# Designs tried in a protein design run: designed miniproteins, single chains, continued (4). Part 77

Each design is a single chain, and the fold is of that chain. pLDDT is the mean over its residues in the fold that is shown.

## One batch from the design tools (miniprotein)

Design m14663
Fold by ESMFold2-Fast:
Structure m14663 (fold): chain A 62 residues (1-62)
Amino acid sequence: MSPLEQQARQLSHRGWDHERQGDYRQAAQDFQRASDLYEQAGRLDSAELLRRQSREALERDS
């Protein structure tokens, strides 16, 4: 597994933790960063999933 993919997984994990705590803005930022790293790693399906999670978190913050 690539270092980028490992880092993306770590960030997505942190995003979910923030969402559980109601920190939706921080969750959105973590999901967005994880999405970017998955795109760089060539994991387009994972990137798209995290992009959607980021948008949903922003909607909850709004």
Scores: mean pLDDT 85

Design m14664
Fold by ESMFold2-Fast:
Structure m14664 (fold): chain A 92 residues (1-92)
Amino acid sequence: GKESEDEGPFTGSSGTVFTLKVTMYAEKEGTATVNATESQGAAEAGRQAYLDAGAKLKEASLVDKNGIEYSLDGTVTLQATKEGVKVLGATG
């Protein structure tokens, strides 16, 4: 994403900004990918539909200002808003 923010578990050092990339999957239908900079009302509707189908986070990564990727293994709690995707918490 072009714009990025550090929220909750992604606050590294002061001034560090991360881009969050996440993939969720539904047990029946496959995957949905959410980008923090591209979330819109359609993404909110899509997110809810996948969660209702038993979707679960498959993978997530963070990218810092230097292009270094940090992988997460576990779950990330996301909230889709008209301004983008907000990260509420992560376990890995």
Scores: mean pLDDT 43

Design m14665
Fold by ESMFold2-Fast:
Structure m14665 (fold): chain A 62 residues (1-62)
Amino acid sequence: SLQQQLAQEQRFQQELDLGVEMVELAVDLVIARRDPDTPPSRLQELERRMAEVVERERQLRQ
């Protein structure tokens, strides 16, 4: 049905959006971890955001 097709397309878009966000956060984390001047609060923020995105990705893989 049209409703099923729209649901599939919406899920695919959500998966792509989360994938992009994960890559961006992974890059930011690598940069932050390699910089000795990075404040601990920045690392904690990035790690928290990564955990949130990973949890959302897990929920989509139901």
Scores: mean pLDDT 84

Design m14666
Fold by ESMFold2-Fast:
Parts: sequence; C-alpha cells; structure tokens
Structure m14666 (fold): chain A 82 residues (1-82)
Amino acid sequence: SHMEELIRKKNEAIQKVKELAKEADRLVAETSREYQKLIDEAKASTPEQGKELLERAEQLRKETGDKVKKLIDEMNKILEDV
C-alpha cells in the first residue's frame, strides 16, 4: 500500500538521521579529548610553546565545528524530504 511505502521511507530517513547524529557526537567527543590534551600540554609548556598549542586547540575546535555543522545540515535536508 502507498501508506506502507511512506512509513518505510520515513523510517529509513529517521535511521539515517540517527546515524549522522551518532557520527556528530563521536566527532565532538574525540575533539573534546584532543582539545583537553592540547590545553594540558600548553599548561605544562613554556609560554611560547603553550601559545602554539592553544592556537592548535582553537583551530581543531573550529574545524570540528565546521564538520559538525555539515552533518547537521545533511540531517536537516533529509528531514525536509519526509
């Protein structure tokens, strides 16, 4: 039936969104761990080396933010089609 096809399509879209959300969560968790390592290393370093490590931490945060935004945009696009 047409209704069964619509339900299947919606369930497939929901599953895809859940997978993208899980990937976003994983990226955030991995970046948070790496960010914290860089901050901890900066605290134990000379002021000059610490500054470079803090700049690397900020770049990592921004790059991950961009990747997460792309995943969110993809999730939103999938949801618009259901």
Scores: mean pLDDT 88

Design m14667
Fold by ESMFold2-Fast:
Structure m14667 (fold): chain A 68 residues (1-68)
Amino acid sequence: MQLSPAEAAAQAQALVDALVAAHPDLDPRTVEFLRGLVRIMESASPEEAARLLAEVRAMVAALSRQLA
């Protein structure tokens, strides 16, 4: 499935927002880092945006496991 950089960034933003909502005491530096990746995705190529989306998904999954 082909995602535009904007669509990939929107999906990553939704994942980060859901993580923050579930874990409001998350380290602000970690939240800032994840939001920074979403910002980079907005101006990335479709190929780079797809890679960054995969990285955000992996990080969110790992953080969710650590916080459970």
Scores: mean pLDDT 82

Design m14668
Fold by ESMFold2-Fast:
Structure m14668 (fold): chain A 77 residues (1-77)
Amino acid sequence: MLEEVDEALRKAREAIRKGDYETAIQILGDLVEKLTGVPAEEIKAMTLEEVREKFKDLPNYVRGLAELLVRLAQRLA
């Protein structure tokens, strides 16, 4: 639930702080895949507009996490 989401985000932020962006993307990808049922690799290949449309019926926090994953993946590509 939200506590699990907060813990995953805490670990992802710690990985980013250490410069381990690959681990941060993996943690966020696993979390978003678990919450949406969509493979993290598929989500990372989406545009922000596609993510917003695909997940529009999901809770705002899930959509926000998917957008964050896409933004991080695009910055490292």
Scores: mean pLDDT 78

Design m14669
Fold by ESMFold2-Fast:
Structure m14669 (fold): chain A 55 residues (1-55)
Amino acid sequence: MAAELEAGRRTGDTLAAIAPSEPEDVLRDIVAAMEKFRTPEQGAIVRARVDAALA
C-alpha cells in the first residue's frame, strides 16, 4: 500500500508539472485511464494533483 501510494504521488507530480503545457481534456483522459489501471487510492492522488495544477 505505501509503495502504491508513493507511485501515485510520483505520477501525480509528473502530470502536475506537465499540466501547463497540455489541454485540460487530455489531462482528464490520462487521469481516467490511470484510474482504470491503478488502485483507487493511486487514482485519487493523481487526480487531486492534476486538479490542483489546473485550478
Scores: mean pLDDT 63

Design m14670
Fold by ESMFold2-Fast:
Structure m14670 (fold): chain A 62 residues (1-62)
Amino acid sequence: MSVEETLAKMREYFSTNPFDANLVKLAAMELEELGEHELAERLREIADQPNPSQEEVIALFE
């Protein structure tokens, strides 16, 4: 799957599902494998926050 397809599917998933830190970390791992290192790091930062929000996750894909 292309990087663009992966990003689009991740954005759709996060827009339609509630926040889950483990799933956000899995998405970060997948993005890192695709070479999206900065986006992966930002996702991990959100997942490790004391009060993370799905809106912050979605905003990274816009």
Scores: mean pLDDT 79

Design m14671
Fold by ESMFold2-Fast:
Structure m14671 (fold): chain A 95 residues (1-95)
Amino acid sequence: SMEEIEKKLKEIEEIREEARREGRTITALVADQVIKTAEELIKKGEYDLALEFLQEAIGLIRRMMEAERAGDIPREVGLALRVIGLILDVELKLK
């Protein structure tokens, strides 16, 4: 579980750096917020929730980046909003 979480954290960090290199500011900001949320889950000992969250968020962010590369702005925005919704759902489960 922890080894898989560390692998997923490295994966999302690599995506954030790739987005920054490509000048994709929104993707980079969204990825940064996902990393912060995952780190908070780990601090709370919520390892299973952190892994599930990272797996789903990474999939959405990769699709978001692909939509941005294709110039599909509505799809990019829609995927970004889905990531924000996922963050909010996770934060509500931590109360």
Scores: mean pLDDT 87

Design m14672
Fold by ESMFold2-Fast:
Structure m14672 (fold): chain A 81 residues (1-81)
Amino acid sequence: SNLEKARELAKEIFEEVRKLFPNLSDEEMKAVAEAINEAIKLVLEGEDPETARKRAYQLLAEKFKSMGREDLAKKVEELLK
């Protein structure tokens, strides 16, 4: 089901980001939550989980760049390969 796929994808993104970035601030974690919410929305609308994951990481990288955290954005961009 789309709900099960969305839940699994949200968990995977959260765990992957936390392993990659153990020291995120509250504002950086808010950006992560917003990216995860976008992935959930896309999967619920029938998007493929792999496509939704890439869109979430693209959004997260853009958010980190807007916060002046180009270092974090570069690491997230590595996940898009």
Scores: mean pLDDT 87

Design m14673
Fold by ESMFold2-Fast:
Structure m14673 (fold): chain A 79 residues (1-79)
Amino acid sequence: SLEELREEIRKMTPEEAIDLLISYAEQLKAQSTDPETQAFLDRLIAELRRIRETVKDPEEAREYIEGLFDTLLALEESR
């Protein structure tokens, strides 16, 4: 679940957390048959890779990761 994933990422470095999120998004994409969901996950993976390459400050990277989780949880709850 997203909550279990969030607990795991809080124990990790920002780099490890981003790598785990990319793996999770790739697994969701592989299991999805919906084109809109696949497109969303492709954009998510691309943004996570950009953050990993671009953001130098670990605290700043953590803030991006937390904001991403808040967005994903809001999407789950809106249904």
Scores: mean pLDDT 76

Design m14674
Fold by ESMFold2-Fast:
Structure m14674 (fold): chain A 62 residues (1-62)
Amino acid sequence: SAREEAIELIQRVAGMSRENAEAFIEIAKSVGADVAAALLQRQGGASEEEAAEIRELLERVG
């Protein structure tokens, strides 16, 4: 599922636990996928390509 793919990718890219990745998805639902992906790129260590992939997955999750 898009949710599971997003959790696994966020964990790998940002070094988050599963619990923190799930919490991040809930934050993304509040602030929007674009803002959440930009935050991972600026503070989470995600590359531009990784942030774009996470954004698309977050949009599919809702």
Scores: mean pLDDT 83

Design m14675
Fold by ESMFold2-Fast:
Structure m14675 (fold): chain A 59 residues (1-59)
Amino acid sequence: TAEEAARAAAEAVAAGDGRRAAELVMQGGSNPETADRAGAAAATGDLRTATREVERGLA
């Protein structure tokens, strides 16, 4: 579900795992553009942007 994906994605973001964050956002039903932005932000340590993109994609 989107809520379960959002929790897992938040954990991936906190860990800086951009690939995992992008995969989870996609599995939660988001589009590739949002998943890519979330993953890139997580990988660069921009936790605020990554969290916001996850929330937008899984809302």
Scores: mean pLDDT 76

Design m14676
Fold by ESMFold2-Fast:
Structure m14676 (fold): chain A 67 residues (1-67)
Amino acid sequence: KLEEARRELEERLEELEREGVRRILAGMPPSQVQAEFERRVRELLRELARKYGLPLSTLERIARELR
């Protein structure tokens, strides 16, 4: 359960990073891409906390470890 949540979080964070790079290469301002990335990460942490029945604080800790 925890390992599955960590794997999914890592995979989806990598997808968000790749999407951000593509948007920057397409001419979007880096500041706008960064703000959108931060918003999506917060939503992702809440989504996975609900999906796996884990405390949000646990997902936040894992996200910090993966960065």
Scores: mean pLDDT 81

Design m14677
Fold by ESMFold2-Fast:
Structure m14677 (fold): chain A 87 residues (1-87)
Amino acid sequence: ARENVRANYEAFLKANPDIPEEIRRALELDYEAAVESKGDFELFRKKSYEATLLAEQALLDSATSPAEKERVKRMIEKAKQEIEKLK
């Protein structure tokens, strides 16, 4: 449902307050896709997973500082946990 899609998105952001901008943009695109899918939760999860992995790889490849890598890793772990929990 719409509230579940939104709640899931907001919960993920709340769990990851230091989310990098690239991942945040990917999540926003996922949320927009979820709105377009009119509450198709499976479609939303698939797009969210793909966007997160894409952003994850790009950010990890670009990050040189340990702090940045640590943040990206936490975002990845939270995203995977969120997906796994809902599967």
Scores: mean pLDDT 66

Design m14678
Fold by ESMFold2-Fast:
Structure m14678 (fold): chain A 71 residues (1-71)
Amino acid sequence: SLRERALELVDEFVAVLRRHLLERGVPEDEVERIVRDLRDSFRAFIAAASEEELEEFIEVLEQAIESLRAA
């Protein structure tokens, strides 16, 4: 489902973001706080989102993941 795909991408995004922040020297405790807060916010959005909103969210998140991997 789109909702399941969106949740999968959130986990992928936070994993890539965690790596990026740690490589930049951000303290581990701060990284975990950032990742937790983002994950909670995204999960809340996904739980309430329409199919159209989920399709747009998936596209944006895939682009964000690619950008972080390229940085």
Scores: mean pLDDT 88

Design m14679
Fold by ESMFold2-Fast:
Structure m14679 (fold): chain A 56 residues (1-56)
Amino acid sequence: MSGVEKFRREALVSPNPSEEAREFLDALFGGDTKKALELAKKWGVTEPPLIALFEG
């Protein structure tokens, strides 16, 4: 779980974030929760509440 937050931080603050982290973050901030969930599942995260943590 903390690993997903690390990807979020890497996409936000890291000058060279991973493509998956950037795509997830872009979908999340774009309001596309379904796409963000699909990407989170690829990362091994299958909990919708985790997406809410990035929103808040």
Scores: mean pLDDT 58

Design m14680
Fold by ESMFold2-Fast:
Parts: C-alpha cells; sequence; structure tokens
Structure m14680 (fold): chain A 81 residues (1-81)
C-alpha cells in the first residue's frame, strides 16, 4: 500500500541518518523518531497521514536540519499519492 511504501522510505532514510550520527544519544533519539513516524504512517487514515507528515517534518528538521527534513517530507508525500 501507499502507507507501506512511505513507511519503508522513512525506515531507509532513518537508517542512513542514524548511521551518519556519531553521538549514541542522538542516534537513539533519531531511532525513536523514525519508529514513531513509521507507526503513525501505518495506523492513520489517508487524510491524517498527510497532516502528520507535514508536522513530522518539523520534528525531523530540529534533529537533522532543514534540507534533509524537506527531502524526506517530499519522498513521503510522493509515496502517499
Amino acid sequence: TAAEEAAKILRERGLELISKETDPEKQAELQLLVDLGVHEILTLSREERRVFVENFRKLVEERVGKEAAEEIEKELLKALE
């Protein structure tokens, strides 16, 4: 499903970001954020998923910066078409 594709993208992008992080505390924080995002994408309705992804981008931006967060949002929204 579109939700399963979006969840897969978030897991793969999350693993990439976690692998580049050298601080174990920040790695753990990113893992929790990815796990939260995957759970919500798989459990929310179609309309709720779009709103969630937009709000989730702001949380990701605080941890990984604007450019990486915007690319992830773009990929997730494209998968949710």
Scores: mean pLDDT 83

Design m14681
Fold by ESMFold2-Fast:
Parts: sequence; C-alpha cells; structure tokens
Structure m14681 (fold): chain A 73 residues (1-73)
Amino acid sequence: SEFEKLWNSLPEGMRKAIESLEELLRKKNFPESTITKIRKGLITGDITPEQLELLVKAKREELAEQRRLAELG
C-alpha cells in the first residue's frame, strides 16, 4: 500500500516514462524479475541512473554474446 501510494503520487510524466522503460526492457527480453527490480528502484530512488545504465549494458552484452555463440554453433 505504501508503494502504491508512492506510485500514485508521482507526476504523470514520470509514471509514463517508467512504463515506457518497462515496455522497452520487455521487448528486449529482459527477465520480469529484473524489470520489477528496476521499476521499484526507480520509484523509491534506490536505483540511480548510473546503476540502471550499468544493468542495461551488462544485460545487452550478455544477450549479444549468447547470440554470437549461437551463430558459431
């Protein structure tokens, strides 16, 4: 309930930005657990923009490496 109150207190633009980011990450096949963690951290401020960029970069590199290995097999 506290989390829902915090979400509902956010400006509409901020909520739309978080929702758009969630959709983007989902389209890029990020795990739902990772998306949920990012969403919560952005809402509470526990995740900095720098931490978000590192998480996204690390996952993109992981997915790219898996793709490269699939092309070599």
Scores: mean pLDDT 73

Design m14682
Fold by ESMFold2-Fast:
Structure m14682 (fold): chain A 95 residues (1-95)
Amino acid sequence: MKIPKLSELSPETLKAILNVFKSLPWQVALLMAELAVREHPDSALAHFLLGVAYEKAGDYENAVKWYERALELDPDSEVAKEFLKKAYEKIGKKP
């Protein structure tokens, strides 16, 4: 079973996914992202959403780890690079 690569998503689709995720309580977003990673452990998108869920919870250290994993799976994802850079700034690390 193959989920599209994070870099292959249209900007509109990604914005829609992110808007839904941002509207959820952080606990629900985290649970949904954890389930996505369990179902699709090779999905850069699932790992990226797990990073977004941790960021929503204020856990930028874990957000960095999951964004780095998303980039390992899809190195061409400019969105994951941008989110990783912003998360590094929040934990006081240089990008």
Scores: mean pLDDT 78

Design m14683
Fold by ESMFold2-Fast:
Structure m14683 (fold): chain A 79 residues (1-79)
Amino acid sequence: SELEELLELIEKGLLEEALELAKKLGLPDVARQLEEAIRHGKEGVLAATKGDEEAVARHQAEARRYRDEALKLVREKLK
């Protein structure tokens, strides 16, 4: 199913592909969580290039939290 494909994309860390699929499926709650996870992921990468270890840790934690929420939302829709 497309929801199972969405779960697999998120689990693999293919978050931009997951976001496009969530939008196509009309899942704004999932899309919002994925957009935030992507944003924090990019900020974490930028912080790493500057050697800002504290910012890397904060953005990694937020990206993980948003990704976990997206996974939870998709799993609930599969019930």
Scores: mean pLDDT 90

Design m14684
Fold by ESMFold2-Fast:
Structure m14684 (fold): chain A 86 residues (1-86)
Amino acid sequence: GSLEEELEKLEKELEETYEKAKKAIEEGDIKKAKEYIKKLKDIKKQFMDLLKKITDKDLILRAIGLILRAIGLLLDLEKKLKEAEK
């Protein structure tokens, strides 16, 4: 359904944005890294907004899993960014 398709699209955008943010940090492009981190925060908010619309148990669990993944990726990037800014 449309909610499942939206979750799948956002999951792909989450992983692609994480890889771009990580690469920007590795290349010392702190400004670009911060822009991708901001985009990841927006993607996390979109998962949370979608979760409010889901009634299917399996999709609820998937959305929760994706929110937790987004949190984990953000924590990893913020740690890497802090280390790179020293």
Scores: mean pLDDT 87

Design m14685
Fold by ESMFold2-Fast:
Parts: C-alpha cells; structure tokens; sequence
Structure m14685 (fold): chain A 81 residues (1-81)
C-alpha cells in the first residue's frame, strides 16, 4: 500500500540519520525494543522531523540535537510501557 511504501522509505532515511546522531549504545537501546514499538518511535520521529523542516532551527547542529533528544525521549517512553 502507499502508506506502507512511505513508512518504509521514511524509516530507512531516519535510521541513516539516527546512526549519525545517536551513540552506538543509544541506537542499540532503540533496537532492543519490540519491532512494534520501534515502528511507533520511527513514526513519531518522522512527524517531528517534518516539523523541523517546516520550521527549521538556526543551525544543522541544533536540528540534530533536537532530533537526538526527541529520539531518546521516545525510546524511554516506549521502554516504560
């Protein structure tokens, strides 16, 4: 389906970005979540990333830091469920 195709393409692009932004330990923590929860983290991060593109911060470094903090927040949220 179109939604599945968009999700796959967006998730792959997001994973590449996260590998550059997150530490190995932080990324492994994400991968330790059940696949269903990993997908939910990815979807919420894609929405956040779209918001950053619509209203970009002053620098790329600031955008990367905001994305990193949001990723950690979501990993912690889904780890507690």
Amino acid sequence: SLAEQVDKEGVEALKESLKLILSEEEYEKLLSLPEEKQLEVARELLEFQAELRANPPASVEEAEERLRKKAIELIEKYSKE
Scores: mean pLDDT 75

Design m14686
Fold by ESMFold2-Fast:
Order: C-alpha cells, then structure tokens, then sequence
Structure m14686 (fold): chain A 95 residues (1-95)
C-alpha cells in the first residue's frame, strides 16, 4: 500500500540521519500537494521548528515527508493532521 511504502521511506530517513528525531508523513492527492506543503511550512515556521521536506509520488498520490530534529508537540501534530484531512489525505508519525 502507499502507506506501507511511505512508512518504509520514513524509516530509511531515520536510519540514515541520526540527527532526525521524527518523520511526519502526509499522504494527499497529487493535485493537493503544493497547497499542503505550503500550509505545513507556514505552521512550522510560525512554531520556530527547523524541518526538511522530501516528496515522493506513489500510485498517483503525493507522500510528503517532514523530518524534524525534535518530537513535535501534540498541538503541532494535531494541526498537521487537520491540514492533511482537509485535503482528503491521511497523517501519521514515525520515530
């Protein structure tokens, strides 16, 4: 599934990058990717969080991987979840 492939990509980032504490995964329709990326960037910038984005296209969906050096707060995680769900997508975290 797209979700299992996305989890594998997130695990690979964590294994190869010891400074990364968490990967937040957002899976949305490809046509929603740009708007979702922009909203997540604005959210993290406002929160003063440093991040790195990787984007993969799997089975016509955009898999947006957000790497952070710290665990995101419940408040920030809930906002990312809201952004994903409002755009017909799903959200999960990998640590």
Amino acid sequence: SVEEEAKALARKILEENPSVAQVSVVIVPLEKAAAVIQKIKELLDKAGIDYFFDVAVIDGKAVILVSTHELLSEEVLNEIKRIAEENGGKFFVVT
Scores: mean pLDDT 89

Design m14687
Fold by ESMFold2-Fast:
Structure m14687 (fold): chain A 75 residues (1-75)
Amino acid sequence: SSLEEVLRQIEERIRELEEKAKTGPKSEIEKIIKEGEELKKTLELMLSVSPPEFHPQIEKMLERLEKILKIALER
C-alpha cells in the first residue's frame, strides 16, 4: 500500500541519518539534528492517523530516531 511505501522510505531515511550521525563530519551535526527533528514530527503525525496495525512499526522507528538524535547531540 502507499502507506507501507511511505514507511519504507522513512525507514531508509532513518538508516542514512544514523550513518551520518555516527560517521559524518561534526560540521554537519546541526543539519542532522534538524533533519531528525523533522522526521520525528512526521512520524508522530503518522502515528496519530495510521491504523493500529502500523503503530508498532512507527513506534520502533521513533525509538531508533531518538537514539540517533542522542548520538548526534553527544558529538
Scores: mean pLDDT 85

Design m14688
Fold by ESMFold2-Fast:
Structure m14688 (fold): chain A 75 residues (1-75)
Amino acid sequence: SAARRRETRERIVRAAARIARERGLAAVTIDAVARAAGVSRATVYRHFRDKDALMRAVLEREVEEGMRLIEEAVS
């Protein structure tokens, strides 16, 4: 389902962001992210072709979260 696909993608992005914060950008690998997210390497590749695509998604999520917090503060 679209909801489950979205949930899996978000788990992968959150795992990558957490690894980057806790262990540094060099520790962000497809294998490490797959293990942290509780998914297979193949599942990560279904969502992101490479580390660069994954890191772009992490940055997009951070921007979206920042905008949401601003909207909540002014609502």
Scores: mean pLDDT 81

Design m14689
Fold by ESMFold2-Fast:
Structure m14689 (fold): chain A 70 residues (1-70)
Amino acid sequence: SKEAEELAEKYLPKVVEEVLSLKSREEQIEKILELTDEILEELKKDPSVSPRQALEAAAIVYGAALKAIA
């Protein structure tokens, strides 16, 4: 959804910056999983964000971050 894309755009620059600062692909993948989980948990605590929007936003961040290290 557009709402999930807007939420993902808020987090994506920081995720990409942190991930690309790492030296190995293994560390980059582990950091993507860590940060995506943290984002999902943060969004779940926001009463204005539905569980579906939280999951969709986290999935968008995950996919975009993986593409950035491809």
Scores: mean pLDDT 85

Design m14690
Fold by ESMFold2-Fast:
Structure m14690 (fold): chain A 94 residues (1-94)
Amino acid sequence: MATLEELLEAALAALRRFGEEHGLSAEQVDVVLATLRRIAEAVRAGASLAELQAILDETRARLRALGVPEDVIEAVLGRLGLFAAVALSLRQEA
C-alpha cells in the first residue's frame, strides 16, 4: 500500500493536471494544492472528520470567491474528499 506521502504526491500531480484540463488559473490551482497539503497535515495531526469537513467547506467558499464554476468546484471537492477518506483510513490502520 502507498504511504501518506506517496498518496499526497500522486494527488498533487492529479489535481494539478485536472486544474489545467479544466482551465483553472494558477491562483485557483494553488488553493486546491494548498488544501491537499493542509488535509494531509491535519490527518497527521489527528484531525477529526468534522475538522476535515470544515477545511473542505472553507475551500468551497474560497474557490467560489475566485470565480471557479460550481460543477468544477464539486468535482475538485469530491477528489479532495476521497483523498481525505483514504488518508484517514491509512492513519487508522497505522
Scores: mean pLDDT 84

Design m14691
Fold by ESMFold2-Fast:
Structure m14691 (fold): chain A 65 residues (1-65)
Amino acid sequence: SAMQEQAEKIAEEAEREATRAVIEGRYDEAIKILEDAIKQIEGKDEELKKRLERGLANVRALKAA
């Protein structure tokens, strides 16, 4: 559906931007990008939301290391 395609695009763009921010050491920005994306896809795709939440947990772990 169009909603699922839009949610996937939002998630893929957020994952790319967050990865770039992590590479640049900007962990707080990466966290914000993923949190904003999770809010945008809320209620649209539960599996995709879980994927982004896992990404967020990974970035938080990297920041804590």
Scores: mean pLDDT 86

Design m14692
Fold by ESMFold2-Fast:
Structure m14692 (fold): chain A 95 residues (1-95)
Amino acid sequence: SEAEERVRKVEEAVRRAGRETAARTGSPQALLEAMVETARREGTELLGEEAGERAAEAARRAALEASRGDTTPEEVIDAATRAAGEAARRWAEES
C-alpha cells in the first residue's frame, strides 16, 4: 500500500508535467525532457536515487518508442507515465 501510493505519485507527477508541457509547446524534445526529469526527481524523492534513475530511463525509452509513427502527445504521455510507474514499482518490490 505504501509503495503503491508512492508509485501513484510518480505517475501523477509525470502525467501532469507532460500535459503542462504539451499545453505550452509543440516540441517533442521539451515534452520528453519534462517527463524524464520529473520521473527522476519524483522517483528519487519518494523511492531513492536508483528508483529515480530507473523511472527516468523507462520514461525516456517508452516516450521515444511511442513517438514512432503517427502518435499524439497524449499517447506519448500515457506511455512514459506507465513505464515510469512500472520501473518504480519493480524497484519497490526488489527493495
Scores: mean pLDDT 86

Design m14693
Fold by ESMFold2-Fast:
Structure m14693 (fold): chain A 75 residues (1-75)
Amino acid sequence: MPKMEEALKLLESAITSDEAKQEMEKMIAANIKRVEEKRKLTPNEKLWIKTNVAISVLAEQKKRDVVRKALEILG
């Protein structure tokens, strides 16, 4: 889905610190592993997990404007 890929690219560009990137990667891996213990994920479901984790990381960093713009791309 082109809109979700565009939103994810925007979110990833706003995650500039190595610490935040590492946290995002760990959260993505943990969420995928948890779901795949019960069923296989589609590429679209993996993209959704990545997008949701990126939103969570940026929200924790209080980068609310970037999160809002990404949600506008998705909506």
Scores: mean pLDDT 79

Design m14694
Fold by ESMFold2-Fast:
Structure m14694 (fold): chain A 104 residues (1-104)
Amino acid sequence: MEEEIDEIRERLKKLGLSDELVDFIANLVRETLKAIEAGDREKAKEIAEKGYNQMLEKAKSPLEIEAVKGVYEAVLKGIETGDPEAVLERLREMVENLEKALKE
């Protein structure tokens, strides 16, 4: 899990997201995954909602706003399914989509 979060963090930095936003995303994902693994759906939802608002405040570009939206959707999927792996799969899909959009 930490290795997967580090991979996503480095890929987001390469896309041009700020270090502050990327570090915040990594911490939010880590804390939400812990809540999902503990079966605490209410805590996971609270972390996700508060984190989404804080990430939006840190986002300074359309790319960063799109990344924030993708992170929130990935986290919500994990909460809905109770599956931490669903969060990581959705985050990878989001990063791949952003990488493809920037190549043309």
Scores: mean pLDDT 83

Design m14695
Fold by ESMFold2-Fast:
Structure m14695 (fold): chain A 95 residues (1-95)
Amino acid sequence: QKPVPLSEEARRRAEEILARAREAIAAAAPEDTETIAHLGLLAEAARRARDTLDLAVVEVGLAVLAVSSRREGRTETAAIVQAALDELQAIRDSL
């Protein structure tokens, strides 16, 4: 699929999803400071995303983070990250 330019609404929704995931992990697993920091970087990347390809790069980052958290036994963190990934994929699929 050709990259589609992101609307301000789509960028804002993506950033909100990542911000909510970061807050949920900070509440549920405050010791997971590395994941919290990575989600902050992904939220910044989503804010700067120009098109659906830039958003797909953020999705790859979330997928890697979910797999890593699951392998390390951080099941609650992995579930929160996976939910955020699913929501971002739904935004991209709607474009």
Scores: mean pLDDT 85

Design m14696
Fold by ESMFold2-Fast:
Structure m14696 (fold): chain A 71 residues (1-71)
Amino acid sequence: GASPFATSGLGLEVETSQGRILTLNAAWVAERMKANGNELLSDAENLELVLRQEGLLAPDEYLVRFNWVEV
């Protein structure tokens, strides 16, 4: 499958509670949130759920901020 990380184009830059910065592929994020999202959860909660499912966040790690960026 496609890499979750952005190297060019539109990305989602996320900062974690462990001080890590990840730049994620926008299309990958959108597709995974659509497939695995829960309408009762906020966008931030759905994003954390997806990132934990993909092994990009530890079970005790959470998002402190996120922004759309041009990579």
Scores: mean pLDDT 75

Design m14697
Fold by ESMFold2-Fast:
Structure m14697 (fold): chain A 87 residues (1-87)
Amino acid sequence: SREKAEELLREALELLLDARLQKNPDTPQSLVDAARAKIPGLVEEFLSLSKEQARQYLAEIDREEPSLPEELKEIAELIRKALEALV
């Protein structure tokens, strides 16, 4: 469902931001706030994908995921589940 896809995408983007902040603790708060403020817009952009575009991104995730670091694999899995909910 669209609501489930929205929830999963928001969680994935928040986890991605948190993971980057843990590796970059000196990131200025203004950049953190600006990045977090973009999350709703990015979620809307993902939710606007056509079924064809969503399928293309799913295929790309399946190809790339095995070579990702473990922390990014968890995020990729949430994005995959969100895209599957849109197809």
Scores: mean pLDDT 80

Design m14698
Fold by ESMFold2-Fast:
Structure m14698 (fold): chain A 87 residues (1-87)
Amino acid sequence: LLPPVPEEKRAAAVRATIRHIASPLVLGGILASADPEQLDLFVRNFAEAGAEELRYLFEQTPKSYRDRFLAKLSPEQRALLEAALAA
């Protein structure tokens, strides 16, 4: 069970997690299998991590898993990621 973490520290933890995941296939599988609550957490944390880390994440994730992840997103979650990528 993960304790509550402030948003700024969550962004730093997400950056560290992205950099620590050696296998893009494993990362892609995690994203593709995430439930709606986990997806919301990932989207918010990735948006907080910034455009550079989001581009790195998408470049490291196989297209099929990335497409599955994006397809699971709500319009609001997708808008958050698109805004972060545009920054």
Scores: mean pLDDT 64

